# Ledger of designs, part 13: designed miniproteins, single chains, continued (3)

Each design is a single chain, and the fold is of that chain. pLDDT is the mean over its residues in the fold that is shown.

## One batch from the design tools (miniprotein)

Design m8421
Fold by ESMFold2-Fast:
Structure m8421 (fold): chain A 56 residues (1-56)
Amino acid sequence: SAKIEEIKAAGKKAALENGGDLEVGAQAGREMGERLGLSATSGKIAGGIGAVEAMK
């Protein structure tokens, strides 16, 4: 869904801006997910995936 892609993008951006910190990416995804009406767990997972994609 569009919401999941926004959360992944937020996690990717946060990780890239923070030296590849996957936890920062997951946390950014949680915050975006909460803003979009998703659970904190779903946001952290999607944000973490985005962060991992950034580190390739």
Scores: mean pLDDT 81

Design m8422
Fold by ESMFold2-Fast:
Structure m8422 (fold): chain A 60 residues (1-60)
Amino acid sequence: DAAMQQLIEATIAAIEKYGLNAALKLAQQLGRELGLSDQQLQEAITQAVKQVAQRSLAAK
């Protein structure tokens, strides 16, 4: 799903630039604008957070 991929990538970028709390607010707004369900929003946010956390642990 292109909308899910867009949300995941945008959320990862937002976490890296603005931090987790700001990125979560942006992701919720963008996901709803893209017409995603609450479940899809949660899945996309979870995937983005997981990717950022794994990269941060590997880069320390």
Scores: mean pLDDT 79

Design m8423
Fold by ESMFold2-Fast:
Structure m8423 (fold): chain A 91 residues (1-91)
Amino acid sequence: SRTEAAAKAGFEGAQEARKLAEENGGYLTPEQAAEAARRGVLRAGGSKEGAEQAYKYALKYAESLGKERLTTEQAMLVAGLGGYEGGLAGT
């Protein structure tokens, strides 16, 4: 289902964000978390349009937190939510 595809995209985005944050000392920039959301949609088999929406949503959400750096947990949340939204926008 579309919801299951979106959940997978969110999961993949959160996993990518976790990996990148661990490689970067436990932090990501908003742009890096947004890129993780984009990659999550693509790994879940989502569309290019869905991946672009994931990036934009994640970036906007990260910016709303008012932080220059996101912790691993915050980056995973941002990338997961963005990936979910991008997954819903696919096909």
Scores: mean pLDDT 85

Design m8424
Fold by ESMFold2-Fast:
Structure m8424 (fold): chain A 82 residues (1-82)
Amino acid sequence: AEREEEANMSPQENAARAREAIAAGVKERIYPEAYNEEERKIIEELLERGVRLVERFLRSEEGVLRPFLVYDEADVEDAPAP
């Protein structure tokens, strides 16, 4: 059977909650051009699950800062488990 935990909150409801959290300033500035196709797919999946996304910066070996999205352990506990 499909994940039963999804029945507690539809993917649309999970995505709506995530978008509301982002709109409330959790992810005020996301740069889509900084994310590749695979990263954007992951972002969509996390938003669909209602996971709160946090933007951070990773320093490359060349010293270049690149934004990326991660989720906190607490957010994972609140989201539907895989």
Scores: mean pLDDT 48

Design m8425
Fold by ESMFold2-Fast:
Structure m8425 (fold): chain A 70 residues (1-70)
Amino acid sequence: SSLLDEALRLIAAEDLAVVPVILEVLEKDPRLASFLAGFIKQASPAFQAQLRELLAKHPAAAPLLEELDR
C-alpha cells in the first residue's frame, strides 16, 4: 500500500515522523510488524532507540516492539 511505502521511505530517511504512519499501517495489518522490524533493524542504533521509545507508549505498536526485541 502507499502507506507502507511511505513508512519504509521515512525509516530509510531515519525520520521520526514515521511514528503515526507505522501506527496506521499496524492498525490496518498487524502482520506487517515483522516486515517493518526488518527495515528498522537496518537503521542506526540511535534511530532504533528513539523510535522504540516513541512507539512504546502506543499499544498498537506492541507487535512491532516484540519483533524488534528478537
Scores: mean pLDDT 86

Design m8426
Fold by ESMFold2-Fast:
Structure m8426 (fold): chain A 87 residues (1-87)
Amino acid sequence: KVEEEVFQALSDVSKALDAHDADAPRQAGERLANALKEMGLEQTAEDVLALVDKAIDYEKQGKDSLAASYFTAAALIAVGALVEKEL
């Protein structure tokens, strides 16, 4: 279930960024960070949330490529942490 919450939150952040919704990406990012913390991945949660915040900042500036890059980094770190936890 927590894994599903992580993937759902990643999807929600991506959709909210694509829709240029000002508040939804931050809310989804917080849910993602909380799901990672519940898995015991507290440092990963902090790193992922920081990258999501940067993606939101760049999206607000109209720097869509940088926003996409920071969101991709957040997604890769979150997925990588899930894979490592399953090993």
Scores: mean pLDDT 74

Design m8427
Fold by ESMFold2-Fast:
Structure m8427 (fold): chain A 76 residues (1-76)
Amino acid sequence: SLEEKVKELEKNITSPESLRKLADAYREMAEKLIKEGKPEEAVEYYQKALDYYRRVFGEDSPEVKEVKELLEKAKK
């Protein structure tokens, strides 16, 4: 499951590649929660994804900008 994938990735945070995969998995989890009508929980996972994308790609990256837009949409 996506939840099990997230837990596995959290155990193996050793490289920029693993941080990116974890950020991707958090983003997928947030998107799943939005589809389930759980935007409050989705905001938490978008925030986790945003923090890791910032660490890997930097603040001005397309990845960070995209997740910021998704996070703001989920807060509404």
Scores: mean pLDDT 83

Design m8428
Fold by ESMFold2-Fast:
Structure m8428 (fold): chain A 57 residues (1-57)
Amino acid sequence: GPEEEARKRNAEGGRKLALDAGATEEQAEKAYQAGLDGPNAEESERNALRAALTAAG
């Protein structure tokens, strides 16, 4: 449903953010998985961003 779709989009956003910041593919995958682990779109966004920022620096 829309919540699941938003969660997946947020997870993918984290992956892209990590790669754009120069992280490895493995680090980007961690950001993606962190986003997917979020129980809703809001938590997915926070998890993906947190993981991407950790990967980048």
Scores: mean pLDDT 79

Design m8429
Fold by ESMFold2-Fast:
Structure m8429 (fold): chain A 73 residues (1-73)
Amino acid sequence: TLRGEAAAELVRRAAERAMERLGKERVSALEIRRAVSDDPGGASGAGMAMKDAGLSLETPLSAEELAELVLTA
């Protein structure tokens, strides 16, 4: 399981990719997993980091908000 800055950076990049693919400024953890499913390592790593941080699957947040929640968990 990834922790700290490395986990936060992985989640931030996954969220940014999901936002670009979906045309949204805010994405949920579920949307991130779906949008980056063609990168299984990235999708799995970001998904585990968000789960370990206790993030809601359905709450749409900015990339920075998602990364900060993972960093501070």
Scores: mean pLDDT 74

Design m8430
Fold by ESMFold2-Fast:
Structure m8430 (fold): chain A 100 residues (1-100)
Amino acid sequence: SMEEIEEIKKILEDVIKTSAELIIKEFNSDKSLEEAESDVRAHFDFLKDELGLKEPLSRRELAILLDAMGRQYELAGYPETSEYLRKRALELDPDIEEVV
């Protein structure tokens, strides 16, 4: 079980990088901050199903993904979107504020 968690974490990191390229290039320049968050949530909800995970993403998992995507936006040069997504991640699950 613990070994499975580590394996999933590695898969998620790779998927996050790939998804960030697609989402950031398409939506960041013309979409509102709320639309960017909604798009991130929808994409990862779809990807979890495609990965064969049997349960929907928990609020904690969604918060972790939003925070990770926020970092990707920052690296891409979009600090406002990054800050918004990280703030929303904390609102979704405050427990992740420094859990990396």
Scores: mean pLDDT 68

Design m8431
Fold by ESMFold2-Fast:
Structure m8431 (fold): chain A 78 residues (1-78)
Amino acid sequence: MVVHVELDVSDFPTPEQAREAVRNAAIALAEETKGEVHLTVYADTPELAEAARQGIEEAKKEYPDIKITGEVVVREPP
């Protein structure tokens, strides 16, 4: 079973907070499921998108035996 989570990090005031939120969500899901985890993260800036990618990479390093994958989408505000 693949657990899918969608996150929007556009409202975070700093890239560091976005990175930590994405990392913590991925880690929590990996601990809960012991299976596959997929994250879809939306960001309004390249800096937040990069932070989200870092959060996913940090989670992968924490749980190398869990299949953690992610997709980061940069949206332009209307």
Scores: mean pLDDT 79

Design m8432
Fold by ESMFold2-Fast:
Structure m8432 (fold): chain A 75 residues (1-75)
Amino acid sequence: SAAAATLSSLEQAVLLAASEHRTVSEIAEALDLSQATVSRHVRRLEARGLVRVDRETGEISLTPLGRAVAEALKA
């Protein structure tokens, strides 16, 4: 994968949903996507440093960089 690649439309949607929802299941329901699709995109966002996943609870949170990108996408 290219380290400097721009976010896909699905990665952008998942990042925005992660600002309002904390789990793969909640994001999947909000976006009408499968949990497998959301999980794949969450892993890509984590690899880019935009989200953090708690390994014990599975809860998703935005990093400071992820929050900045999400705010830019809302403009």
Scores: mean pLDDT 81

Design m8433
Fold by ESMFold2-Fast:
Structure m8433 (fold): chain A 75 residues (1-75)
Amino acid sequence: SQAEILELLRENPQGLTVREISERLNLSRSTVTSTLTKLVEKGKVLKDVPKGKAARYFDPDVEVEALKEAVERAV
């Protein structure tokens, strides 16, 4: 489900590929790709395609939370 993918991405702030998500959730790559496409369209997941590498997906809330904690510690 979408919730399982979002939870997995939250636990892995470095981002995950379709293959890694598929393996961890025991879902087909096509199911993962379809779900991720919908989440990216909704703005709930960020997609990055590094040059020469597979696309990686991130939870934007985790990135915002990490930045907030860094700023709070600096003040």
Scores: mean pLDDT 73

Design m8434
Fold by ESMFold2-Fast:
Structure m8434 (fold): chain A 94 residues (1-94)
Amino acid sequence: EEYKKYLEGAEKALNDAREAYQRAVDIAKQVGPALQPLADGARRHLEEAEKALNEMKKSSPEKVPELYKRVQEHADVVRAIADGAERRAAELLG
């Protein structure tokens, strides 16, 4: 039951991060190449969150909390990058 809750939480965090990544990509497309490095950074963190989730699915129970934390930390970075991209886009577009 605890494992299932960690897995569901990690999957939700990753899904939320995927949506945030898509926002960053869409903003970069609208504003132009100045924001592409932010979208690229978000993609790398999203990939690390996906790797951690996949490792969690095949790990021993003792490793689940640390892998869950890794998913959350990378997912949080993706969301922070998307929020930063929105602020930068507003600054550039007026």
Scores: mean pLDDT 86

Design m8435
Fold by ESMFold2-Fast:
Structure m8435 (fold): chain A 87 residues (1-87)
Amino acid sequence: SLPAPGSEVTLSGYVGEDQKAEDVAGLMEGAVEAAAKRGLSKVVIKLSVSSEEVAEELKKLGEEIKKKYEDKIEVEIEVTLLPEPLK
């Protein structure tokens, strides 16, 4: 059985230096919970972050959110530091 295509939501946002990682993580968790309640199979959150400190904290909090909801919905969180680091 294949999952239905289109049962996914992608959210994108920018996080400035004046924003707290905990506040952004609360918004991320709220989005994941809303998607799960709607019966979506996957939520993708893409964040562009201006502060390395906030980016690192968001990665940690994002992994905690992913683990918390792993049995209910697939969660993918991408945190990109601006300017984007070369890989």
Scores: mean pLDDT 77

Design m8436
Fold by ESMFold2-Fast:
Structure m8436 (fold): chain A 85 residues (1-85)
Amino acid sequence: GPKVTVEVLDDKTLRITNETTGEELVVSADEPDEEIKKRIKEFLISLGISEETAEEIAEDFVRALKNGEPEQGAILLNDALSKLV
């Protein structure tokens, strides 16, 4: 599967890098919930995660990020991506 790096940049911001394509996504807790969910969902679907699973992960990710838990957001993404082996 694609190699992805998830980095916590600060208490509000994560960088997600698709190491295979060089595509980069930066998300911040200062963005609207629906915009973060859409961007994360579209990114996960592009990597081969199903639409239903991507929706659930994106919702949990936004919740973690908005609660000041970007490390938990990174854990959620890494767990989802580990299943793509």
Scores: mean pLDDT 83

Design m8437
Fold by ESMFold2-Fast:
Structure m8437 (fold): chain A 100 residues (1-100)
Amino acid sequence: MELIKQLKDNKELLAEAARALLEGDDLTAIKYLTEAAKKSGKEDLIPELKKLVVESSLSDKRRAELALALAEQSGDKELIEEAKKALERSTDTLVVEQAL
């Protein structure tokens, strides 16, 4: 989460990364975050950003949480609401309820 705040000046790239995560496209999300880091002069953060995306891909809930964090830093209200709905759907899945 603190890593994403370092990229706040590249709101459009953060929004595109959030959208890519919501679509399940982790490689595209990494590409947008890498570009944001380069434009911010924070290239040293690229390995940590890649790790964050890879770790978030382990579950739909984690992916939605990262997408929400990116959307919030982007300031895109429509994308924030989309990410919130994705997070709600990930917690309300029948598979999760039946596993408990």
Scores: mean pLDDT 77

Design m8438
Fold by ESMFold2-Fast:
Structure m8438 (fold): chain A 66 residues (1-66)
Amino acid sequence: HHMEELLRKIEEALRKLLKEIGDLQISVTQQLFDLVSEIAKQVSDLVEELTKRINDLLKKIEELMK
């Protein structure tokens, strides 16, 4: 009886640990996804700003060549 009760308690503790590890893996994956999404947004914003500056330069060149 005592050995089976101890085995059950060990199994419950292991199941709890496995769940906590799983929750940590999900949390880390979500944080990585959020970080990648934020970087992608920053890159998109930078490309838009650069495109605007290039267009402004092209317009100035056109005005100088007239």
Scores: mean pLDDT 82

Design m8439
Fold by ESMFold2-Fast:
Structure m8439 (fold): chain A 86 residues (1-86)
Amino acid sequence: SPVDKIEANEELMKLFKQMEELGKQLADALKNKDVEKAKQYLQQLRGLIQQLRKIAAAETDPEVKALLKQVVERLEGMVEKWEKEL
């Protein structure tokens, strides 16, 4: 499946792990009402989303490419929502 192909990709899994760690740091910053740290983590997440977008653009498997583009779109929407709440 396209999910299994993504999970087998070490570079993609490393990128997702970095995004998950930043997401946890962002959640902690928001809980502590640290707006400046939250903004910094959101900016770092945007950088990782751009890396994922480049990987998606270079992907030759159309099912994997479509799934990665969908993940990028969802992550961009989440970042925009959090930026509006800060």
Scores: mean pLDDT 86

Design m8440
Fold by ESMFold2-Fast:
Structure m8440 (fold): chain A 91 residues (1-91)
Amino acid sequence: GDEDIAKIEENINESKLDLKELKEELEAGTATPEKAIALALKLIGNLLDLESILKKYKNENPELAETAENGIKQLEELLKELMDLLKELPG
């Protein structure tokens, strides 16, 4: 329902803020590989959850399924950006 859609949108917005914070920490020289990896795992977990929602609700709730599909696309772009940032962190 609308509550589930709002939660998906909130999780995506939180992920965007987490990535922004990591970028600011990278500019300040305080970013760590451990924090970046933890964020990557969180994004992957959220992707798997949204894929489960999409599969389960495709016929039962098409609006929720479409929101999940759009969320997957946004999280995939955030994960790609994060993976590129990880290459720039000292090992």
Scores: mean pLDDT 80

Design m8441
Fold by ESMFold2-Fast:
Structure m8441 (fold): chain A 58 residues (1-58)
Amino acid sequence: SREEILRRLASLSERQRRQLARLLGLDPETASLEEMVDEMLKKGEEHAFRAIEVAERF
């Protein structure tokens, strides 16, 4: 769900969050967690969870 994705994003370090924002085509300095979730969910919930798993390994 969107809430699960937000919780996992909130658990990322600042470095992991910035790298994920870049991969999503967002500005890592200004992108909000809400903008990141919306971008990730464009391709579906399973894709969003895969993106978080990648970010957690940064």
Scores: mean pLDDT 80

Design m8442
Fold by ESMFold2-Fast:
Order: C-alpha cells, then sequence, then structure tokens
Structure m8442 (fold): chain A 69 residues (1-69)
C-alpha cells in the first residue's frame, strides 16, 4: 500500500536524520505527511493519526537540531 511504503521510507530517513542528516529529517517530515494523507484517503484514520504524530515528533527533533547550531 502506498501509505505503508511512504511511512517505511520516512522511518528510514528519520533514522539517518538522528545521526545528523538534517536534509533526511526534512524529507522524512514530507513523507510522513504524504503517508498520513494517503491513509486518510484509504479510510484508515488510526494510521493517519499515528503518522501525523510521527511527523510532529520529527519536526520537533529538526527544530532542536537547528537551535543547537
Amino acid sequence: MKELELASKGMELSGQGLQGDIEALEKAIDLFGEAAEAARKAGNERLAELLERQKQSVEKVLESLKKAK
């Protein structure tokens, strides 16, 4: 399913971002957003809410890393 593929890619990029790859974190945020939208279109509200929370968590990590510069 497209939403699961996008979420999987977002998780991989989030892992890279935790090791200092800021660009990977930015891409992960975008992918989690797309995955949440795809989940809603598929009628999977629970997955969409989970993916939105993952997106918000990655956004907070990105802002924290930018402030640490």
Scores: mean pLDDT 76

Design m8443
Fold by ESMFold2-Fast:
Structure m8443 (fold): chain A 87 residues (1-87)
Amino acid sequence: SMEEERELVRATLGLLYLASHAPPEVSEILLAQAREALAGLLTRRSPEEVLRWIEEEAERLVQLGVLSEEEARRVVEEARRLIREIE
């Protein structure tokens, strides 16, 4: 369902954020999990839809004070990079 896909997007963004703050070995594991989640989404949704949902979630987290604008930008760019690597 779209609700389950949106929750997966939120989880993916969380993994990308944690990876940016983790030691290299842990970061590698978190990025692998984020890649798997993105690959799953991309079997059902266009890259443009998935990226839009990630951007919307990042903006929401900035508005809630969870992420800075710079952290949100970095997470979105990392997601964009992973999406390109999967395709």
Scores: mean pLDDT 86

Design m8444
Fold by ESMFold2-Fast:
Structure m8444 (fold): chain A 120 residues (1-120)
Amino acid sequence: MEEEIKKLIKEIAKVLGDESIIEPLLELVKELKEMGVSEEAIKKALEKLLELLKNKKSFEEMMKFIESIDDQEVAQVMFHFLILLVEKGLLKPSKEQKEKIEDAKKVLKEQLEYRKKVEA
């Protein structure tokens, strides 16, 4: 794993005030790489996520930002990180958003698996 990705993950954990997220984020990055996601897309997604977290954006604002991203790979990677933060209790979505997250999680996993198969 690249030093820059490790630095971004550590900064995210510091902003969130929870170092226990470092290991889950590193594991997710490894899984994304194994699925054929580029390190550049992962780095860009982490940089954008860190900026949103530093600016104390709400979950809804973060979701709208992700929907505005033209790079679909970066958008999908950001959705994975956002879902992980929700699962770890670091972000609190509404009940309606929880249902959308579960649906998005299924679709995102299917899309990344499809990309891996096409690129292999």
Scores: mean pLDDT 77

Design m8445
Fold by ESMFold2-Fast:
Structure m8445 (fold): chain A 84 residues (1-84)
Amino acid sequence: DLERARELHAKALELFAEAGGDEGKLLLGAAYLARGLAYKARAAGDEERARLAEETAERVLRALKEGDLEKAREILEEATERAG
């Protein structure tokens, strides 16, 4: 679903722009970006990449709900290194 991916990408960019050093907003934006990438990968037929991106987004969102910003950051760093 490319429309959903575009919406989530736009939301991530808004959160990054609004962050102003607020780590919670930066991490939330990164989670939306990961979820958007999952929709884009699924639209391209890449089920494995979609699953990994969804798992990353869910893990980050869970850590944020628990107030564990360090955990959320670690999850994103690991996912980003694997994607590069």
Scores: mean pLDDT 76

Design m8446
Fold by ESMFold2-Fast:
Structure m8446 (fold): chain A 73 residues (1-73)
Amino acid sequence: GTKGAELSRQSSLNGKGSHQSTERALEHLPKSYEGPKSQPTLTTQLNKFEPYNPSEEKEEESSYLNSLSDKKE
């Protein structure tokens, strides 16, 4: 038993004791990835539009646009 039967799980780990043992141990400690408790459906759509300059990094845009505008020949 890989799941449900805890007795079988311990026996399985002791059976190999190799990479499979490590993988089995990780199964006991599942990585908690970001679980959205509240689904921001509206926020997700609004975020898709994205406001101009989300980080307001004018230096990059200013340099790029300024170079194109100034070097426009």
Scores: mean pLDDT 47

Design m8447
Fold by ESMFold2-Fast:
Structure m8447 (fold): chain A 77 residues (1-77)
Amino acid sequence: FKSAVALGEIYFNGASGTLATRAVEAIDTIIEYGTKEQLKTLVDHLQALQDEKGANTPEYLKAKVQAWIDKAKAKLE
């Protein structure tokens, strides 16, 4: 779980190739199989990353992170 959150940070900071792919897979795994508490922690963490680094982040990365937040929030319902 903690490793997946750290991989999300790596992806958001502009990682590419295999490392970016593994970060995506880890986040998708949490969204699909995670507990409600894990999903809430993921949402809070990704939202904080957008708030702190959003000004200089490419729009396509912001869109991907927002899609993960929205999907995780839908699972919390």
Scores: mean pLDDT 67

Design m8448
Fold by ESMFold2-Fast:
Structure m8448 (fold): chain A 84 residues (1-84)
Amino acid sequence: LKEAVRAFLEALAAGDAEAAAEALVEAIRLATTLSPEEVEALLRELAEEHPELVAAATAAPRAVVDEVYALARPEAERLAKERE
C-alpha cells in the first residue's frame, strides 16, 4: 500500500494523471485488504517521510485531480461495489 500511495503522490505532483490513476486504483485495491487503522498509520508514515510529496500532491491543479478521478472511476467503483 505505502509504495502504491507514494507512486500516486509522485505522479500527481508531476501532473501525470494516467500514472496517478493507475497508482490510485492499486492503492484502493490494497487498502480494501487492510483495516482503516492500518491504512491511516501507513498514510501518516508516508507523510512523515515525504512531506514535500504530500504538499505537492495537495497543491495539484483541480483539472489534474478531476482527470485522475475520471480515469480511475470505473475500477474504483468496481472495487467499492465488490466490498459492499
Scores: mean pLDDT 73

Design m8449
Fold by ESMFold2-Fast:
Structure m8449 (fold): chain A 80 residues (1-80)
Amino acid sequence: VDDILKKTPGVSSGMSAMVTALEYGMGGAAFGSLRSGKENEDPEKAGKSSGRMAYQNGLTKEQADKVRKDGRDMGLRSLR
């Protein structure tokens, strides 16, 4: 679940995060966050593309964490 910000289909990413967290004891959620916040993903593109620059400044730890929680909440609702 490292493309939750890129896809955000809803249940798909949320469900994956929930299943992984349950299997690794919430370790999977942290693993997904690490991939999403990887600096190698946006340093070159963000600096060159003005549109991507907004992502670098707008997508902070708080924003990314909120999106992940929202996706996970969606998966939780679908599972119930």
Scores: mean pLDDT 43

Design m8450
Fold by ESMFold2-Fast:
Structure m8450 (fold): chain A 83 residues (1-83)
Amino acid sequence: ELEKLLEEIQSALEKAYQTARDNWKKRLEELKKRFPNWLQYFTFQLLLDVYEKNLSYTDYLAGVEVIEEAYKQEKLRKELEKL
């Protein structure tokens, strides 16, 4: 019973985190189409959501992870272009 409860909590947290990441990725893709400085705008939007929407810590961490991943992917793309 305790193991089942812990599993449900972990699954719920992972699902919430994944959903938050997917939502942030969608916002990032929209910004990429509209702005050359999409990474800066994405960061600004994350900060605005923290202050205006009382963003959950989990949602905030998901947004940070998406920013970090986007930065790493951009770095990798530039590295591949040098080939």
Scores: mean pLDDT 74

Design m8451
Fold by ESMFold2-Fast:
Structure m8451 (fold): chain A 100 residues (1-100)
Amino acid sequence: MELAKELKEKLGLSDEEAKALAELLKHMAETESNELPKDASPLQEHFFTLLTDSDDEGGKGLVKKLKEAFEIDLPDDLIEKNQLYLLAKAIFEKLKEKLE
């Protein structure tokens, strides 16, 4: 998955971490929901917690890093509005533009 390569390079993740985050973001974008996949790995559950915890500095850091890495101009209140899947959709749109 091209997203996993970008996540590894831009965020300094391992191959396993980048793949887990990429699969989580793909699930959120395709389902238009802030829900874990039924077969979620422990790494996907970890990243889901980091993405959805608005009071955790780590969670805010991951959303901010994704916005900066993919040059996405979306509001910081996506977690509070339960619209985090919009960030996932925007990331895939940016990747599609890069591949074309």
Scores: mean pLDDT 73

Design m8452
Fold by ESMFold2-Fast:
Structure m8452 (fold): chain A 89 residues (1-89)
Amino acid sequence: MEEAVEALKKEAEELEKTVDPNNPQDYIDLAEVYSVLATLYESLGRKDEAIEAYEKAIEYYQKALDIKPSPAVQKMLETFKKKLEELKK
């Protein structure tokens, strides 16, 4: 489990270095990595780190939507916003 967290964190850092600010898919890929990282942190009881990872996923989905509207990305953004509200209670 810790190795999975380390691998996803490294993947996110590598993607952040190569992100094209005009390509919505690069931001979607980043949001997906952070969403998986958030669920792993949550499963490990690392609530604060899970919250930070969900916030990053939301941020990157929003950046993707700002470039190109997508109903699928909008639904994912709404889902993670609700998840974040539940975790902050």
Scores: mean pLDDT 84

Design m8453
Fold by ESMFold2-Fast:
Structure m8453 (fold): chain A 97 residues (1-97)
Amino acid sequence: LAAKLEELQRRVEELRPSLSEEELAELAALALAELPAPPADASEEERRRALARALARLLRAVLERRPDAAEEDIEAAVRKAAELSGVAPEEIRELLE
C-alpha cells in the first residue's frame, strides 16, 4: 500500500508538476479512500478492478483541478493507471466517463 501511494503521487506529479506536495497527498488519500478492504474471497481480478476505480477517481480529481490538461497528458495518465492496476487502458477510460 505504501508503495502504491508513492506511485500514485508520482503519477499525479507527472501530469501536474505545478501541484504542491500537500495537493498530491490529498489526491492520493482520496484515491486510497476508494480502495475497499478486500473481501476474504476477493479474486485477483476483483482487486485489480478496485485499484483501477481508485486510480480513475484520482485522475478525475486531477482533471477537475486542471481542465486545460492536454490530451497527451491525459492519455499518459490513463496508460499509467492501467499499468498500476493491471487492466486495459480502455477500462480506465470507461471508468472516467
Scores: mean pLDDT 62

Design m8454
Fold by ESMFold2-Fast:
Structure m8454 (fold): chain A 120 residues (1-120)
Amino acid sequence: MEESLIDKLRKIFEKFLDEVIKAINENLDTLEFQNKLSEIYKKTLEEVGKLLDEFIKDPEKRLEALNKISEILQKFVDEILKAIEEGRRNNLSKQDIIDKVREIGEKALKEMEKEVEKFL
């Protein structure tokens, strides 16, 4: 039971966060970064969809869960883009920006875990 939907979702999200941090470290311009983030987001949703297919057999409930998680991930993407823009404007170190992204990520993970609990 502890190798649960929540445990696997956390691993997928940690991978998403690692890929975002890697992209920050690449010093991409705004457009390149947005494109990279879009690709990371798409791959993450595909992995979440597969995970939900494994644990939620009802297609309607699975779609509802995927939609809720995608809303949280979209909000996370928006918040990290804002954090990067504000960080660059304020001449924050790359590490300070990464630390802010990790804080935003922990909040998003907590929101996803809460939503997923409704389908257990």
Scores: mean pLDDT 82

Design m8455
Fold by ESMFold2-Fast:
Structure m8455 (fold): chain A 70 residues (1-70)
Amino acid sequence: MEELEKEIEKLLQEIGKKYGTEAANLASRIVAAVKAGDEEEAQRIFDELVKKYPEARELVEKIYELAKQL
């Protein structure tokens, strides 16, 4: 669990460096929604993020998959 959280944090930092603070904030909200069991909210935030930052799609998808394993 701690290893997955650390990997997710690393990917969130990478999004922030490549796409900016707002993209990182949206990605962290996806992780929070997944942890809360709110898959519907997580999907909405995912769609919003990839609409605003389509280049981040692959990286955000990796974060989403890792968050589901928490």
Scores: mean pLDDT 83

